Designed miniproteins, single chains. Designs and how they scored, part 79

Each design is a single chain, and the fold is of that chain. pLDDT is the mean over its residues in the fold that is shown.

## One batch from the design tools (miniprotein)

Design m2917
Fold by ESMFold2-Fast:
Structure m2917 (fold): chain A 95 residues (1-95)
Amino acid sequence: MQLTLEQAKKFVDSLIADGLKLTEEEKEALANMLTGGEVGEKTKEAQKKLMEYFGLKNVKIDGLFDKDFVEAIRKFQKKHGLEDDGVIDDDTLAA
């Protein structure tokens, strides 16, 4: 499902509330990636921090919404007691 920019920002804010540390530029870059936006250097930096936060080692940092990023979403969902399907839905955004 395609996220709105507002939904993507809310999801990133939920990750930060859970302990992920991002700069304002990295927050915006990650939200833009989740909406299918342009991938830049800040997107890659945010992806690296997200993967390190979830303990994912040896993942490719390319700024894309790929299998490794989906795995990070699943770990977030499982931590919050949600179904770990890797899909960012309303329950994931509310966590």
Scores: mean pLDDT 70

Design m2918
Fold by ESMFold2-Fast:
Structure m2918 (fold): chain A 63 residues (1-63)
Amino acid sequence: GPASAEGAKAAAEAAGGTADDESARRAAQYISEGNLEKAAEALKEGAGLSDDQARVAAELAGL
């Protein structure tokens, strides 16, 4: 199904960070496009996550 900004925000929190609304929306769009790498990059920059945490958050948001 389509990713949501709220889902991306919740996934970032589960990974140990806090995403702002803009980074969550960007991550959700990239997940909807099938681009988990760019979604993780957006969450890393916007939520202060490490590379590993951002990858986990992107995968969780894609569920």
Scores: mean pLDDT 79

Design m2919
Fold by ESMFold2-Fast:
Order: sequence, then structure tokens, then C-alpha cells
Structure m2919 (fold): chain A 60 residues (1-60)
Amino acid sequence: MEKLLEAARIAAEGLTPSQAMALYIDLAAHADKSLDEQAKVIERYASPELAEKARKVLEE
């Protein structure tokens, strides 16, 4: 849970407030899913660079 919130924070750095809210809601809906599914949600919203940084946090 803590890693998921940190990954979401990293992914949201380049987003508008509305996009960041959509990311948080979507990712929260996938909090009980696999790491691969969570990473795919992040990739839909974040730039490739921020998505990679967020994925590394999830892998820890």
C-alpha cells in the first residue's frame, strides 16, 4: 500500500489536478491486483520516464 501511494505520487508529477485524481482513483481500484496490472495503470497516465521510476518503487 505505501509503495503504491509513492508510485502514484511520482507518476502524478507531470499531470494536471484532474488527471492526477483520475490516476489515484484508478490505481486505488487496482490496489489488490498484481504489480504488472498496477504498472499498466500508471503507464496510461504518466510519461515513460516517470512510469519507469514509479515501477521501480513498486518492485521494492
Scores: mean pLDDT 78

Design m2920
Fold by ESMFold2-Fast:
Order: structure tokens, then sequence, then C-alpha cells
Structure m2920 (fold): chain A 76 residues (1-76)
């Protein structure tokens, strides 16, 4: 369900926002791998992981969550 994937991404963005740069990358990579295991296309999972990392680095959690939702909704 898209909402569960978005909620997981939000939790990862929030965790990454308070983490070291090295841990942010590890969290984004772990989310990418988990999304692929949930059946998300690899290209979409990579785009989501990058959006999570960008959002955490910029401190823009809400914008990152919105982008993740858009990417998941387009993955039909």
Amino acid sequence: MIEELVEKARQVIEAASTASPELRQALADSLRQWLVEQGVPEETAEAIAQSVLDGANAGKVDEAVERVRELLEKAA
C-alpha cells in the first residue's frame, strides 16, 4: 500500500535529518534496498532514496515526503 511506503520513507527522512552524514547515506541506501524488496521498481527506489537524502540534508522533510508520494504514485 502506497501509504505504508510513504510512512516508512517519512520515518527514514526524520531519522536521517538528526543523523551524521555517513548515517544519512546508510539510511537512504537501506530504504532503497527495502523498497526494492517491497516490489518498487529499482529506478523508482533509487529516486526515492535520493529524495530522502536531499530532504534530510536540506531539512525539508515535508517536501521530501511529498516527492516520495509522487514517485510511488507514478510507479504503476
Scores: mean pLDDT 82

Design m2921
Fold by ESMFold2-Fast:
Structure m2921 (fold): chain A 83 residues (1-83)
Amino acid sequence: KAEEALNKDIIERKEELLKAIIELKEEIEKSEGRERAVLESALGILASAARLEAETVRKIIKGELSDEEIEEIFEKRVEELKK
């Protein structure tokens, strides 16, 4: 039940969560040192709440994913959560 409620929240907040993830990616790319570490931690927390794979989070942090690729991955994850 807790998992079902969390999945429903993610689905309903899809656009908000995607925007927040992309904004954090942008801030991480502009930051260094301790500030970057705090933002990477924040992205990890947000991604966990959005139920994204750890590998996806790592690729976002490394700058290996474009905004379009992040959107596609998140959209596929949201569709999986609907099942």
Scores: mean pLDDT 76

Design m2922
Fold by ESMFold2-Fast:
Structure m2922 (fold): chain A 78 residues (1-78)
Amino acid sequence: SEAEKLLEEGKKAFEEGDYEKAKELLERAVRLAEEQKDYETAARALSELSKLYKAMGDEEKAKEYEDRAVRAYLEGQE
């Protein structure tokens, strides 16, 4: 899916240290995945955003995104 492609591109940008690009791509991945009710991809993208904010030293944002990732994961379960 396009959301999965954006997730993988965002992860690559994060690995390359391009935090601005990673944030943009991962936020787009979350939006598309949520629109499609693809909670697995949404949870993965939200988890990557949590890691990104933790790498930037923003522990509060990292926690917010991790909580959102858990919620998305649970929505994808029965």
Scores: mean pLDDT 87

Design m2923
Fold by ESMFold2-Fast:
Structure m2923 (fold): chain A 60 residues (1-60)
Amino acid sequence: SKIEEATEKLYEALKKNPNTSSAEMFKLTIELQRELGLSPDEALEAMKAALERYLKDKLA
């Protein structure tokens, strides 16, 4: 799904730059929303999923 694609791209961005700020994440999320044609709710869901995955990886 497009939400899953956005989640994967956001997750890879976090892995590449762990110091990415909340503002930078939000900006990237808005760019992906426009690129992939997501609704605001779908884009927010993708961002939350990417952050949760990244945090789980750090705890493993």
Scores: mean pLDDT 80

Design m2924
Fold by ESMFold2-Fast:
Structure m2924 (fold): chain A 93 residues (1-93)
Amino acid sequence: SLERALEALDAFYQEAKDYLIRAAERVGPEHAERVRKLSPEEAFAVLMIAASLKHLPPEEVRELVEQWMLEKGYDPETARAAGEAAAEIAREL
């Protein structure tokens, strides 16, 4: 059913957010707290950017994600936290 498909999609986005939070926790608890403020869809977007840029050095992944977040209107602290979490993910891919 459509409802079950949407529930599965929401669960998938939440799993992506949980994965990004775990990466942020490896950087620090304040980074994890800031990443928790992202929607599951926004967290999924960050994860997809990190995966798409995994061939770049982690520091460049961080800078590109941080810049993208700033362009989308996020505050600098949240942008930095997402960027550093994305860099941690890129190191593991």
Scores: mean pLDDT 83

Design m2925
Fold by ESMFold2-Fast:
Structure m2925 (fold): chain A 69 residues (1-69)
Amino acid sequence: MEALKKKREELGREIAREIREALLNYLVDLYLKALEGDEEAKRRFEGFYKSMTPEEQEELEKLIKKVLE
C-alpha cells in the first residue's frame, strides 16, 4: 500500500521543514544572547552550528545578518 507510505513521507518532509525553521529561529535567538554575554547561549550555538550542513550554516548566517541590520 504505497499511498499511505508516500503520505507519511510527505508529512515527514513538511515536519522536518517546520522543525528546521524553528531551529534556525532558535539559533538566531541564541546568537543574540551570546552577543549580550550569555556564555551558555554561546556554547549551545557553537554546538548546533557544528552539527549543521554547509547549506544550513549559510541559511543561518543570512538570518543573523538580516536581524543585525
Scores: mean pLDDT 76

Design m2926
Fold by ESMFold2-Fast:
Structure m2926 (fold): chain A 108 residues (1-108)
Amino acid sequence: SAERLVARARGAAETLVDIAVENLKKGDYEGAIEAVRALADFAIELIRQHPEVADGVMAAVDEAFDRLEKEARELAKKGTPEQQEMADKVIDAAREARDRVRAEAESL
């Protein structure tokens, strides 16, 4: 079931990043940050319950947040100064979330 848990984590990460990217494109930066935090909380809980999948979950989270950061940077390039500042806040939230998940994975 470890393989199935990692596949579940990858699916959840993809879904939550899709929500974050959609909210970012709509200018709902608060909703984007909420989705980022939800992904981190989901990943941390899954690692706590199933330490054996920590590496696979961390890989899925890294891929998901790399995609979000890329999308945020591309939107910032074409945005107003206010939109650039909001995109930077989403990138900062993603980095903080990634660090929280990594710390949990490394604490096992």
Scores: mean pLDDT 86

Design m2927
Fold by ESMFold2-Fast:
Structure m2927 (fold): chain A 86 residues (1-86)
Amino acid sequence: MFPTKEQAEKGKKIVEEAYKTAKSVRELADLVIEMLKKEFEGDEREWMIEAVRAVAAYAETHGLSVEEAAKRLIGLFDELIAAQEA
C-alpha cells in the first residue's frame, strides 16, 4: 500500500526531473503524475499520485512557487525514504 524505499527514491528523482522543465505548480504535478503512471503500478502508484495531487492543491491554495511545491514533494519522498529505515 505505501511505497517502498526504492519506489520513494524513484519518485523523488521524478520530481527533480519534472522541476527542471515545469513552469507552474500544475505543470509540475501533471508531469510527475504522468511519470508515476509510466514507472509504477498498483496501490503504491495510486498512493503516490494522490500525495502529489494533495501537495499541488496545497501549493496552489497558498500561492506557493513551483520551487516551493517541488521542495515539498521532495520532502514528502524524503520522509517516505526515512520511514523505511527500521
Scores: mean pLDDT 81

Design m2928
Fold by ESMFold2-Fast:
Structure m2928 (fold): chain A 61 residues (1-61)
Amino acid sequence: MSREEKVELLLEEVRRLIAAGASLEEVAERMRKLSEELNIPLSDEQRVALEALRLLEEKAA
């Protein structure tokens, strides 16, 4: 699995959790565990985290 595929998998999991009504804490914990399992760089994890925050704010509005 390429770096791009790993990042996309992480982003898909985040989108799925947010769509299911997960809290910020639940999303953050899942991202941390999955990033560790897939060895995703912190820079990529941070970009996905910013997108997750944006999606959570949009859903709340």
Scores: mean pLDDT 79

Design m2929
Fold by ESMFold2-Fast:
Structure m2929 (fold): chain A 89 residues (1-89)
Amino acid sequence: DPDRELLLQKINEEVEKNRPLREQYREQAQQADPEQRRELAREMVRIQNERNEELAEELRTKHGLDVELVEIENELGELLKVVTMGGLK
């Protein structure tokens, strides 16, 4: 499915784009107390969610893909917005 392959490609590109942010927060988390670690994780999730919302809009407007955002709770209790296909053709 070309649409699914394009979605996976764009998700992988977004993961790579966010790698420096993940590395920075991982390093900060090693020196943080539990409360600070949760705050860092929340900030990282917020930034990733904003970028995923932008990605979904780009995929809909620039590529004409039927995509949606699904909220998934992670192991830290934070809601993640994940880009997925709105339907399989």
Scores: mean pLDDT 75

Design m2930
Fold by ESMFold2-Fast:
Structure m2930 (fold): chain A 73 residues (1-73)
Amino acid sequence: SAAEAERALAAFRDFAESLIEMVKNGEITFEEAKALIDQALAVLESRLTPEQVAEFRRIADEALKKLEEIEKK
C-alpha cells in the first residue's frame, strides 16, 4: 500500500539520519556508515521494483552527501 511504502521510506530516512549523527558524534566512521547504507540498499534491491528502489537510492545519495560534508570539517 502507499502507506506501507511511505513508512518504509520514512524508516530508511530515519536510519540514514541516525548514521549521520553517529558519524558526527565519533561513534562510527564515514566508511562504516557508507557500508551500512550500501548493505540496506542491497537488501531493498532484492525485494522491491527498480522504481521503488530509485526513491531509497535518492535518500541514500543525499545522506552520503551530508556525510561527505562532515568529512570536510
Scores: mean pLDDT 81

Design m2931
Fold by ESMFold2-Fast:
Structure m2931 (fold): chain A 66 residues (1-66)
Amino acid sequence: DVAELYLRFGDIYFKQGKYEEAIKGYELAIEVKPSATAYRNLAKAYEKMGQTEKAEEWRKKADELE
């Protein structure tokens, strides 16, 4: 599953504190298949970068998907 592969790459970068690379991985996962998990992880990465408004936007998208 290509979407799961991108999601895992995002998680790996997130754990390393590489939040910009994590965001790119999560965005690629969303392009292949939108998921609540990808939206929530994207929101967490934006929070770590201090982009609170973007984090809130992606959290709302995740909630709408579930």
Scores: mean pLDDT 84

Design m2932
Fold by ESMFold2-Fast:
Structure m2932 (fold): chain A 62 residues (1-62)
Amino acid sequence: LTPEQEADIEQGVLDIAAAVIGVTTSDDPEERRKIVDIAREALEKTGGNVSEAVKIVEEKLK
């Protein structure tokens, strides 16, 4: 990955964490860490597309 793609993925992970964790009822730090890990994988799979990555994370949490 290019440095620009890596930076975009890191920013996207933070954006997804804010969006997904903000709507979850779980206060478990371990579950939040799992969400961040899934978000990173989703962003790599979608090539940095935050909107599509959010959908993948939400599907994984069902």
Scores: mean pLDDT 69

Design m2933
Fold by ESMFold2-Fast:
Structure m2933 (fold): chain A 73 residues (1-73)
Amino acid sequence: SKEEEIKELEEKIKEYEKEIKKLEEEIKELEKNLKTNEDLNRLIGLKIRVIGLKFEIELLKEKIKKLEEELAK
């Protein structure tokens, strides 16, 4: 069912959003306590991961939109 597929995609988006929030918290803590080049490299890595997850969420949202359009006819 397309409705079931939409629900699965929505749950996946929620999982990614939860991971993003956790990463954003880690980023804020690192930004407050930046002391070394190693901390800076870690911060950059976390920011790249957040960008990647946000991109994946947008792809999933587009897929949901297409499925909703097909259900609406």
Scores: mean pLDDT 87

Design m2934
Fold by ESMFold2-Fast:
Structure m2934 (fold): chain A 117 residues (1-117)
Amino acid sequence: MAEKELEEHKKKLEEENEKILKEIEELEKKSKEEALKELKKRKREAIARLVGLEIRLIGLEIDKELLERKLKKYKEEEEYEKKLKEIELEKKKIEIEIKIEEEFIKKLEEKIKELEE
């Protein structure tokens, strides 16, 4: 059930983060100070994205609860079931994005410590 779509989404995000880390490694060869600035900037941006994703996940949980309550009371059960599946898929995508951002922040923190020492 959309497992391939979730795997492709995860891979794309991991590849984007790997590219950023490689760009910073190249910057480090030219200037350790500029690489450290970029790492700290990327960490702040990643934390901001993580907070945004967590807020969005809460919103989807509320939308799911509202839709489940409607499903119990209304005749258009098939339409609401379709919307529930769409919400569940979106939640799974956001959960993947949260995990990837947490892993990225950890890698950025490890690089910052390495460059400061």
Scores: mean pLDDT 84

Design m2935
Fold by ESMFold2-Fast:
Structure m2935 (fold): chain A 57 residues (1-57)
Amino acid sequence: MKEKILEEVKKLATDRANAAASPEERAQAIRDAFDEAVEKYGLKREDVGKVEVEVAP
C-alpha cells in the first residue's frame, strides 16, 4: 500500500538527514531520498511531499 511505502521513504529521508553534517546537506539528502522514491516506487512528487521528515534545525 502507498502508506507503507511513504513510511519507508520517511525513514530513509530522516536517516540520511540526521547523518548530514550541515543544514544544506540535510536539505539535499531529503531531496535525493524523495527523488529516488519517485523513480523507484513510481510515486508522485505530491505523495512524497506529504512525508514529514523530523530533523534538528
Scores: mean pLDDT 73

Design m2937
Fold by ESMFold2-Fast:
Structure m2937 (fold): chain A 97 residues (1-97)
Amino acid sequence: SMQLQEQRNVSLYSAAAINAIGAITSSEIAKELLKKAKTKEDIEKAKKFVEGAERNLEAAKENAEKASPEDQEKIKPYIEEAEKAVEEAKKLLEEVL
């Protein structure tokens, strides 16, 4: 049972990290698109990246909550960075709407 628990915890940590990085990356793409946006289609494309970033952040938090306490502490900075990146992208989106 301990071996399976260790494998599960590693998988949850990895999933949380991948999702947090995905949220950061999608948020940065959205911010770049919004800064260069000239048409409603450009804004809609950026909005899809913001929505993708929010979904990745939600998945990162869900996987982190299921991980061991040690892994939760290790992933916490990535989650916090992802939350800030998503918030910044959402604020830029609100400014162009």
Scores: mean pLDDT 86

Design m2938
Fold by ESMFold2-Fast:
Structure m2938 (fold): chain A 74 residues (1-74)
Amino acid sequence: MSLKEEMELAKKYFEEQLKKAKEAGDKVKEAMAKGMVETAEKLAKAKSEEEALKIEKEEIAKMKEEVEKIAAEL
């Protein structure tokens, strides 16, 4: 399986998790699932493994900050 195919499957999985989090009203899980969908979408467009690793690090850091902000506001 290519990185693109793997990330497309991951995106579908996290889109389903995002839907479940929204239905449950879990804002932290919603933010995490949304961040994972965005990460998978960007990784599917990565042109090299080096670019993919950079995207993963940047998106995980961004997701962590967003989750921490939401948790602090609850």
Scores: mean pLDDT 78

Design m2939
Fold by ESMFold2-Fast:
Structure m2939 (fold): chain A 70 residues (1-70)
Amino acid sequence: DKLKEIAKKILEELKAAVEERLPLFSPEEQKKLKELLEEMEEAVENEDWEAFYKKVNEINELLEEHEKKL
């Protein structure tokens, strides 16, 4: 499935971005980011693209907010 392969690629890219920047976040934010990544993995498995992209947006918002507050 093309959508599933694209979603897996997005997930791996976000995992890499989160892991690279993880030390810059508080322990509470780190926990939330890890939970969002786990929820994205579940969404890919269930082919729930609405849930998947909702989680992508939440992670991107957290990454963007941290970048702006440096």
Scores: mean pLDDT 80

Design m2940
Fold by ESMFold2-Fast:
Structure m2940 (fold): chain A 62 residues (1-62)
Amino acid sequence: SEAEKLKKEAEELAKKVASVGDDETRKKAFELASKASEAADKGDLKTAREYVEELRKLAEEV
């Protein structure tokens, strides 16, 4: 499902950011991934996509 795809993408992005970022960046990445997963589980795909986009921006900075 779209929700499962968004959850997987958020988790993978958070892992990538966490592998190269500092402690604050790592914390923010996992927080965003958690929020994306929660929104996806609630069926709020728009909010889930917004959190995934924030993770993509964070990944571009590291």
Scores: mean pLDDT 81

Design m2941
Fold by ESMFold2-Fast:
Structure m2941 (fold): chain A 78 residues (1-78)
Amino acid sequence: EAEKLIEEGKKLSEEAVKLLEENPTDDEARKKAMELAYKAGQLYSKALEIGDEEQQKRTLKIAEEADKKMKELADKGA
């Protein structure tokens, strides 16, 4: 179900962001966060395939916000 995929993806994105915020200089934590972000992206892709028009719009917004936050944290972590 698209809603379940969106919820799980959002949870993984939030975990990835939290790892980067809590461990900004830890290369191992950064690698783990990237793996979680990749997995979230796969779930968002599936949600886009099976979701209705409104769910697709929400999925795109959530994915865009997650990507922006991850890039922002990666840039500041140097």
Scores: mean pLDDT 79

Design m2942
Fold by ESMFold2-Fast:
Structure m2942 (fold): chain A 69 residues (1-69)
Amino acid sequence: TVTVTKEGKAGEVVTLTFTFASDQPVTLTYTVETKDRTETGTSNFPAQKTATGSVLLKDDGTVTGTATP
């Protein structure tokens, strides 16, 4: 399990990148926390070395992603 957190400002695209020791399917759970809201989602990725997710921030906030094989 790998967790990455990045801060961003309104209008920014925040990109989270996860790199794994071997190709494996992963579940990415992400949380976008801004001043006015918190949004949580989940995405499944096929077996691959790297998983990348991008979020456009409407307001200043933090994006936290956790990748679980």
Scores: mean pLDDT 74

Design m2943
Fold by ESMFold2-Fast:
Structure m2943 (fold): chain A 73 residues (1-73)
Amino acid sequence: MISEEELVGEPEARVSKSPLTGKYVVIVETRTSSGERVVLGAAPLNVDSEEEAKKEAERMKETAQAEIDAYRA
């Protein structure tokens, strides 16, 4: 498995809407040094709007960025 120290990309948050529940889901991912995508976290959201989902996605992305930066320091 790839070590956390090999994550070189900036975390990116993706928002999608569940067709079954109509609720939004956030996926936070980054890249390895080889360019592969790695999922750092995924969470269903209890929000009704895409705008609120994007705000939660940004917060999760900032948390993931802080963790990656800790490995780079």
Scores: mean pLDDT 70

Design m2944
Fold by ESMFold2-Fast:
Structure m2944 (fold): chain A 55 residues (1-55)
Amino acid sequence: SVLEQIFSLLESHRPQLLNLSPEQLDEVIDDIKELLKNGNIDEAKDLLVTKLSSA
C-alpha cells in the first residue's frame, strides 16, 4: 500500500524528478524514505512538491 503510493507519486512527477541533479535526486529520495518510515506520508508528499517547485 505505502510502496504503491510512493511509486504512483514518483511516476506522476517523473519528468520533473529527472530534471534534478543526481545529488538533489538522491537527497529527495532519502528524505522521503525517512518520512515514510515514520508514517509521515503527507509530509513526504509536501517535501516532494516543495523540492520540485524549487527546481
Scores: mean pLDDT 72

Design m2945
Fold by ESMFold2-Fast:
Structure m2945 (fold): chain A 109 residues (1-109)
Amino acid sequence: KITVTQTPSSIEAKVGEKVTINATASKDVDGKVAWFKQKEGEEPQLLIYNGSTRAPGVDERISGSGSGTNYSLTIENVKEEDEATYYAQVIGGDEKPTWSNGTKLTVKK
């Protein structure tokens, strides 16, 4: 079974800063990585799929990159609305999705 570890577990950023969140899979996942944004009381929003493809309606400040076992989500020019918990999801060889431990982003003015 594939495991996914995100680092760091929490980030504090100021408005206008750049944030990078890293995800490491225990095995090569062939780009099958999606990134989600979760706010309290809301459904998870898909941001990125297939490692680097931006979902429709997602801000171009948000990008995904990586290959093999190492993937990252980058948020440029952070806004207060970006405050949320972010999760990487990978699909293993058994096709069951595996969720990361997540990263909590706090935004300061």
Scores: mean pLDDT 84

Design m2946
Fold by ESMFold2-Fast:
Structure m2946 (fold): chain A 79 residues (1-79)
Amino acid sequence: SDEELNEKARELALQAIRLAEQGQASTPEEARELLAKARELLDQAQGLIDELGLDRAEGSVLLLVNQARALILRLERQL
């Protein structure tokens, strides 16, 4: 259902955000591992958004996915 896909995408985006935030406070080696995991979670969340399409994706979920992407890019630039 659309509700289940949105909820799964939200959870994946929130996990990606947490890992990217942890990476900023980690050693460079740990940060690279956390970055790789965060990217995988973001890719999964984006896949669910793509399955939903923009008309069925919740705005709050799209904002979380974009926040995760921004934090991942910020962490990547610091490494």
Scores: mean pLDDT 90

Design m2947
Fold by ESMFold2-Fast:
Structure m2947 (fold): chain A 61 residues (1-61)
Amino acid sequence: SAAEKQAQAQAVVQEAFRALGTEDRAAAIERLEALLARAKEQGLPQSVIDLLESLLAELRA
């Protein structure tokens, strides 16, 4: 359902920002990569995928 997908999207975004609060950069990258894979598999909105890719690009720079 739309409500279920919205809840999944919110959970992924919350987990992404929690990962950014980690001092271990490698662990943060690993967690964000797992979240990106999960978002793509669950068919979450492109805005969520774009956010995760942007965060990963910034951490990898």
Scores: mean pLDDT 82

Design m2948
Fold by ESMFold2-Fast:
Structure m2948 (fold): chain A 109 residues (1-109)
Amino acid sequence: MEEAVEYFLKALELYEELTKESLEEAVKYAEKAIELDPNLSMAWTLLGMALGLLNKLDEAIEAYKKALELDPNNELAKYSLKYLLGEEVEPLHITDLREELLKRLEEEL
């Protein structure tokens, strides 16, 4: 659990850099977090977000669905999935995403 959280936090740091290279590394670290704790719904949410920005839409949708299977009250995953499936895909503000991800991680731990 603790090691999975460390990999998640590294993935989040890389996600916030918003470069193609950092997003590809964020995917890698999110996948490592999931390998250690497959029930960490926030890691699946972050994976979906990074994949979505990399235009890997089918993989992003699967990651969000897995996050919602693990935590049906994950409003961030619900919001992200809804907009990814619609024509109106608007990115959320980085500050709002970070605050929400950290809050939900704290609630999951």
Scores: mean pLDDT 77

Design m2949
Fold by ESMFold2-Fast:
Structure m2949 (fold): chain A 80 residues (1-80)
Amino acid sequence: TDFDVDVYEALGLIAEAIGDYETAARMYEKAIELKPSPELYLRLGRAYEKAGKVDLAIEWYQKAADLGNEEAKKEIERLK
């Protein structure tokens, strides 16, 4: 359960490290399906933003911010 979440999150981080933001977003979505968290919502938002999908990034930042993630609130203020 948590191990599978950690694996998908790790795969997302590896995808980001090589610049594959579309794959990173997919991996974070799978992690969220298993265990939603504001930290994963923030990671997904950042992956979408780097992939050029700013509208989707704002949606996921808003979900993270609604759960109290301060970094996501700052990202929304930066993007409007």
Scores: mean pLDDT 85

Design m2950
Fold by ESMFold2-Fast:
Structure m2950 (fold): chain A 60 residues (1-60)
Amino acid sequence: LTDEQKVAVVKAANDAIKRLDAGEDPEKVRQELIEKLVEAGLTPEQAQRAADAVVDHALA
């Protein structure tokens, strides 16, 4: 990943955590996070794996 992609991933993850803390639907947040990560240049598999890790961490 490029430095720009890494920054985008961290920003998207932080936004997702904030939304989950606010009580938004985890499945909706997960789907939107996957979309943002793919837009940032991750493969669909990388995006799904990263989104799952972020959601699992936030809900633990």
Scores: mean pLDDT 79

Design m2951
Fold by ESMFold2-Fast:
Structure m2951 (fold): chain A 57 residues (1-57)
Amino acid sequence: GEVYRALRDQGPETPSVLALREGDLVTVLREYPDGLAEVEKDGRRGLVDLSALERVE
């Protein structure tokens, strides 16, 4: 999968949103047309804003 880095802290606003800290690495599983992505971190899955992520090459 594609690896992205979190650009900012993101708390869980809803049960579907994954809590992230700035600098966390996540694997993007699916991108949605509204700018959300389904991601995985440490075996946990949830939604995050793509604008809060940066692709790691």
Scores: mean pLDDT 76

Design m2952
Fold by ESMFold2-Fast:
Structure m2952 (fold): chain A 72 residues (1-72)
Amino acid sequence: AAAEALERARGLAARSDDPELAALLLEGGRLAAEYLRAKEAGDEERAAELAARLAELEARVQALADEARAAA
């Protein structure tokens, strides 16, 4: 879920002082808020587009986490 992706990003940002991760968290929060508004408005098409963007953001956050683990 969009909220779950945001919480995951927040958890990762809290564990690392990575400014890129912090920027992704901020963008994720904005997208998650818009997604919830679209769902509440019944705009399923917009909600689907925002969900796809959140999934892309989650994948980027995961990639950064994986790179950080490999570099450690």
Scores: mean pLDDT 73

Design m2953
Fold by ESMFold2-Fast:
Structure m2953 (fold): chain A 67 residues (1-67)
Amino acid sequence: AEELLQKGRELGRQGKLDEAVKYFEEAIKKDPKNVEAYMGLAATYDVLGEEEKALEWYKKAKEINPE
């Protein structure tokens, strides 16, 4: 799970946003409580200009860790 997060972040930095989304989704599939993966998805959608999707993933992260 952690390795998938790191790969997603690396792809995001390279501008490979579609691939970054796939890695964050896989990280969530392996650990549905991984707040960082939800945050990574939200940030990636925000960069893509998909504000509504970004907001939904931020809300999901908040539900898992409300702090």
Scores: mean pLDDT 79

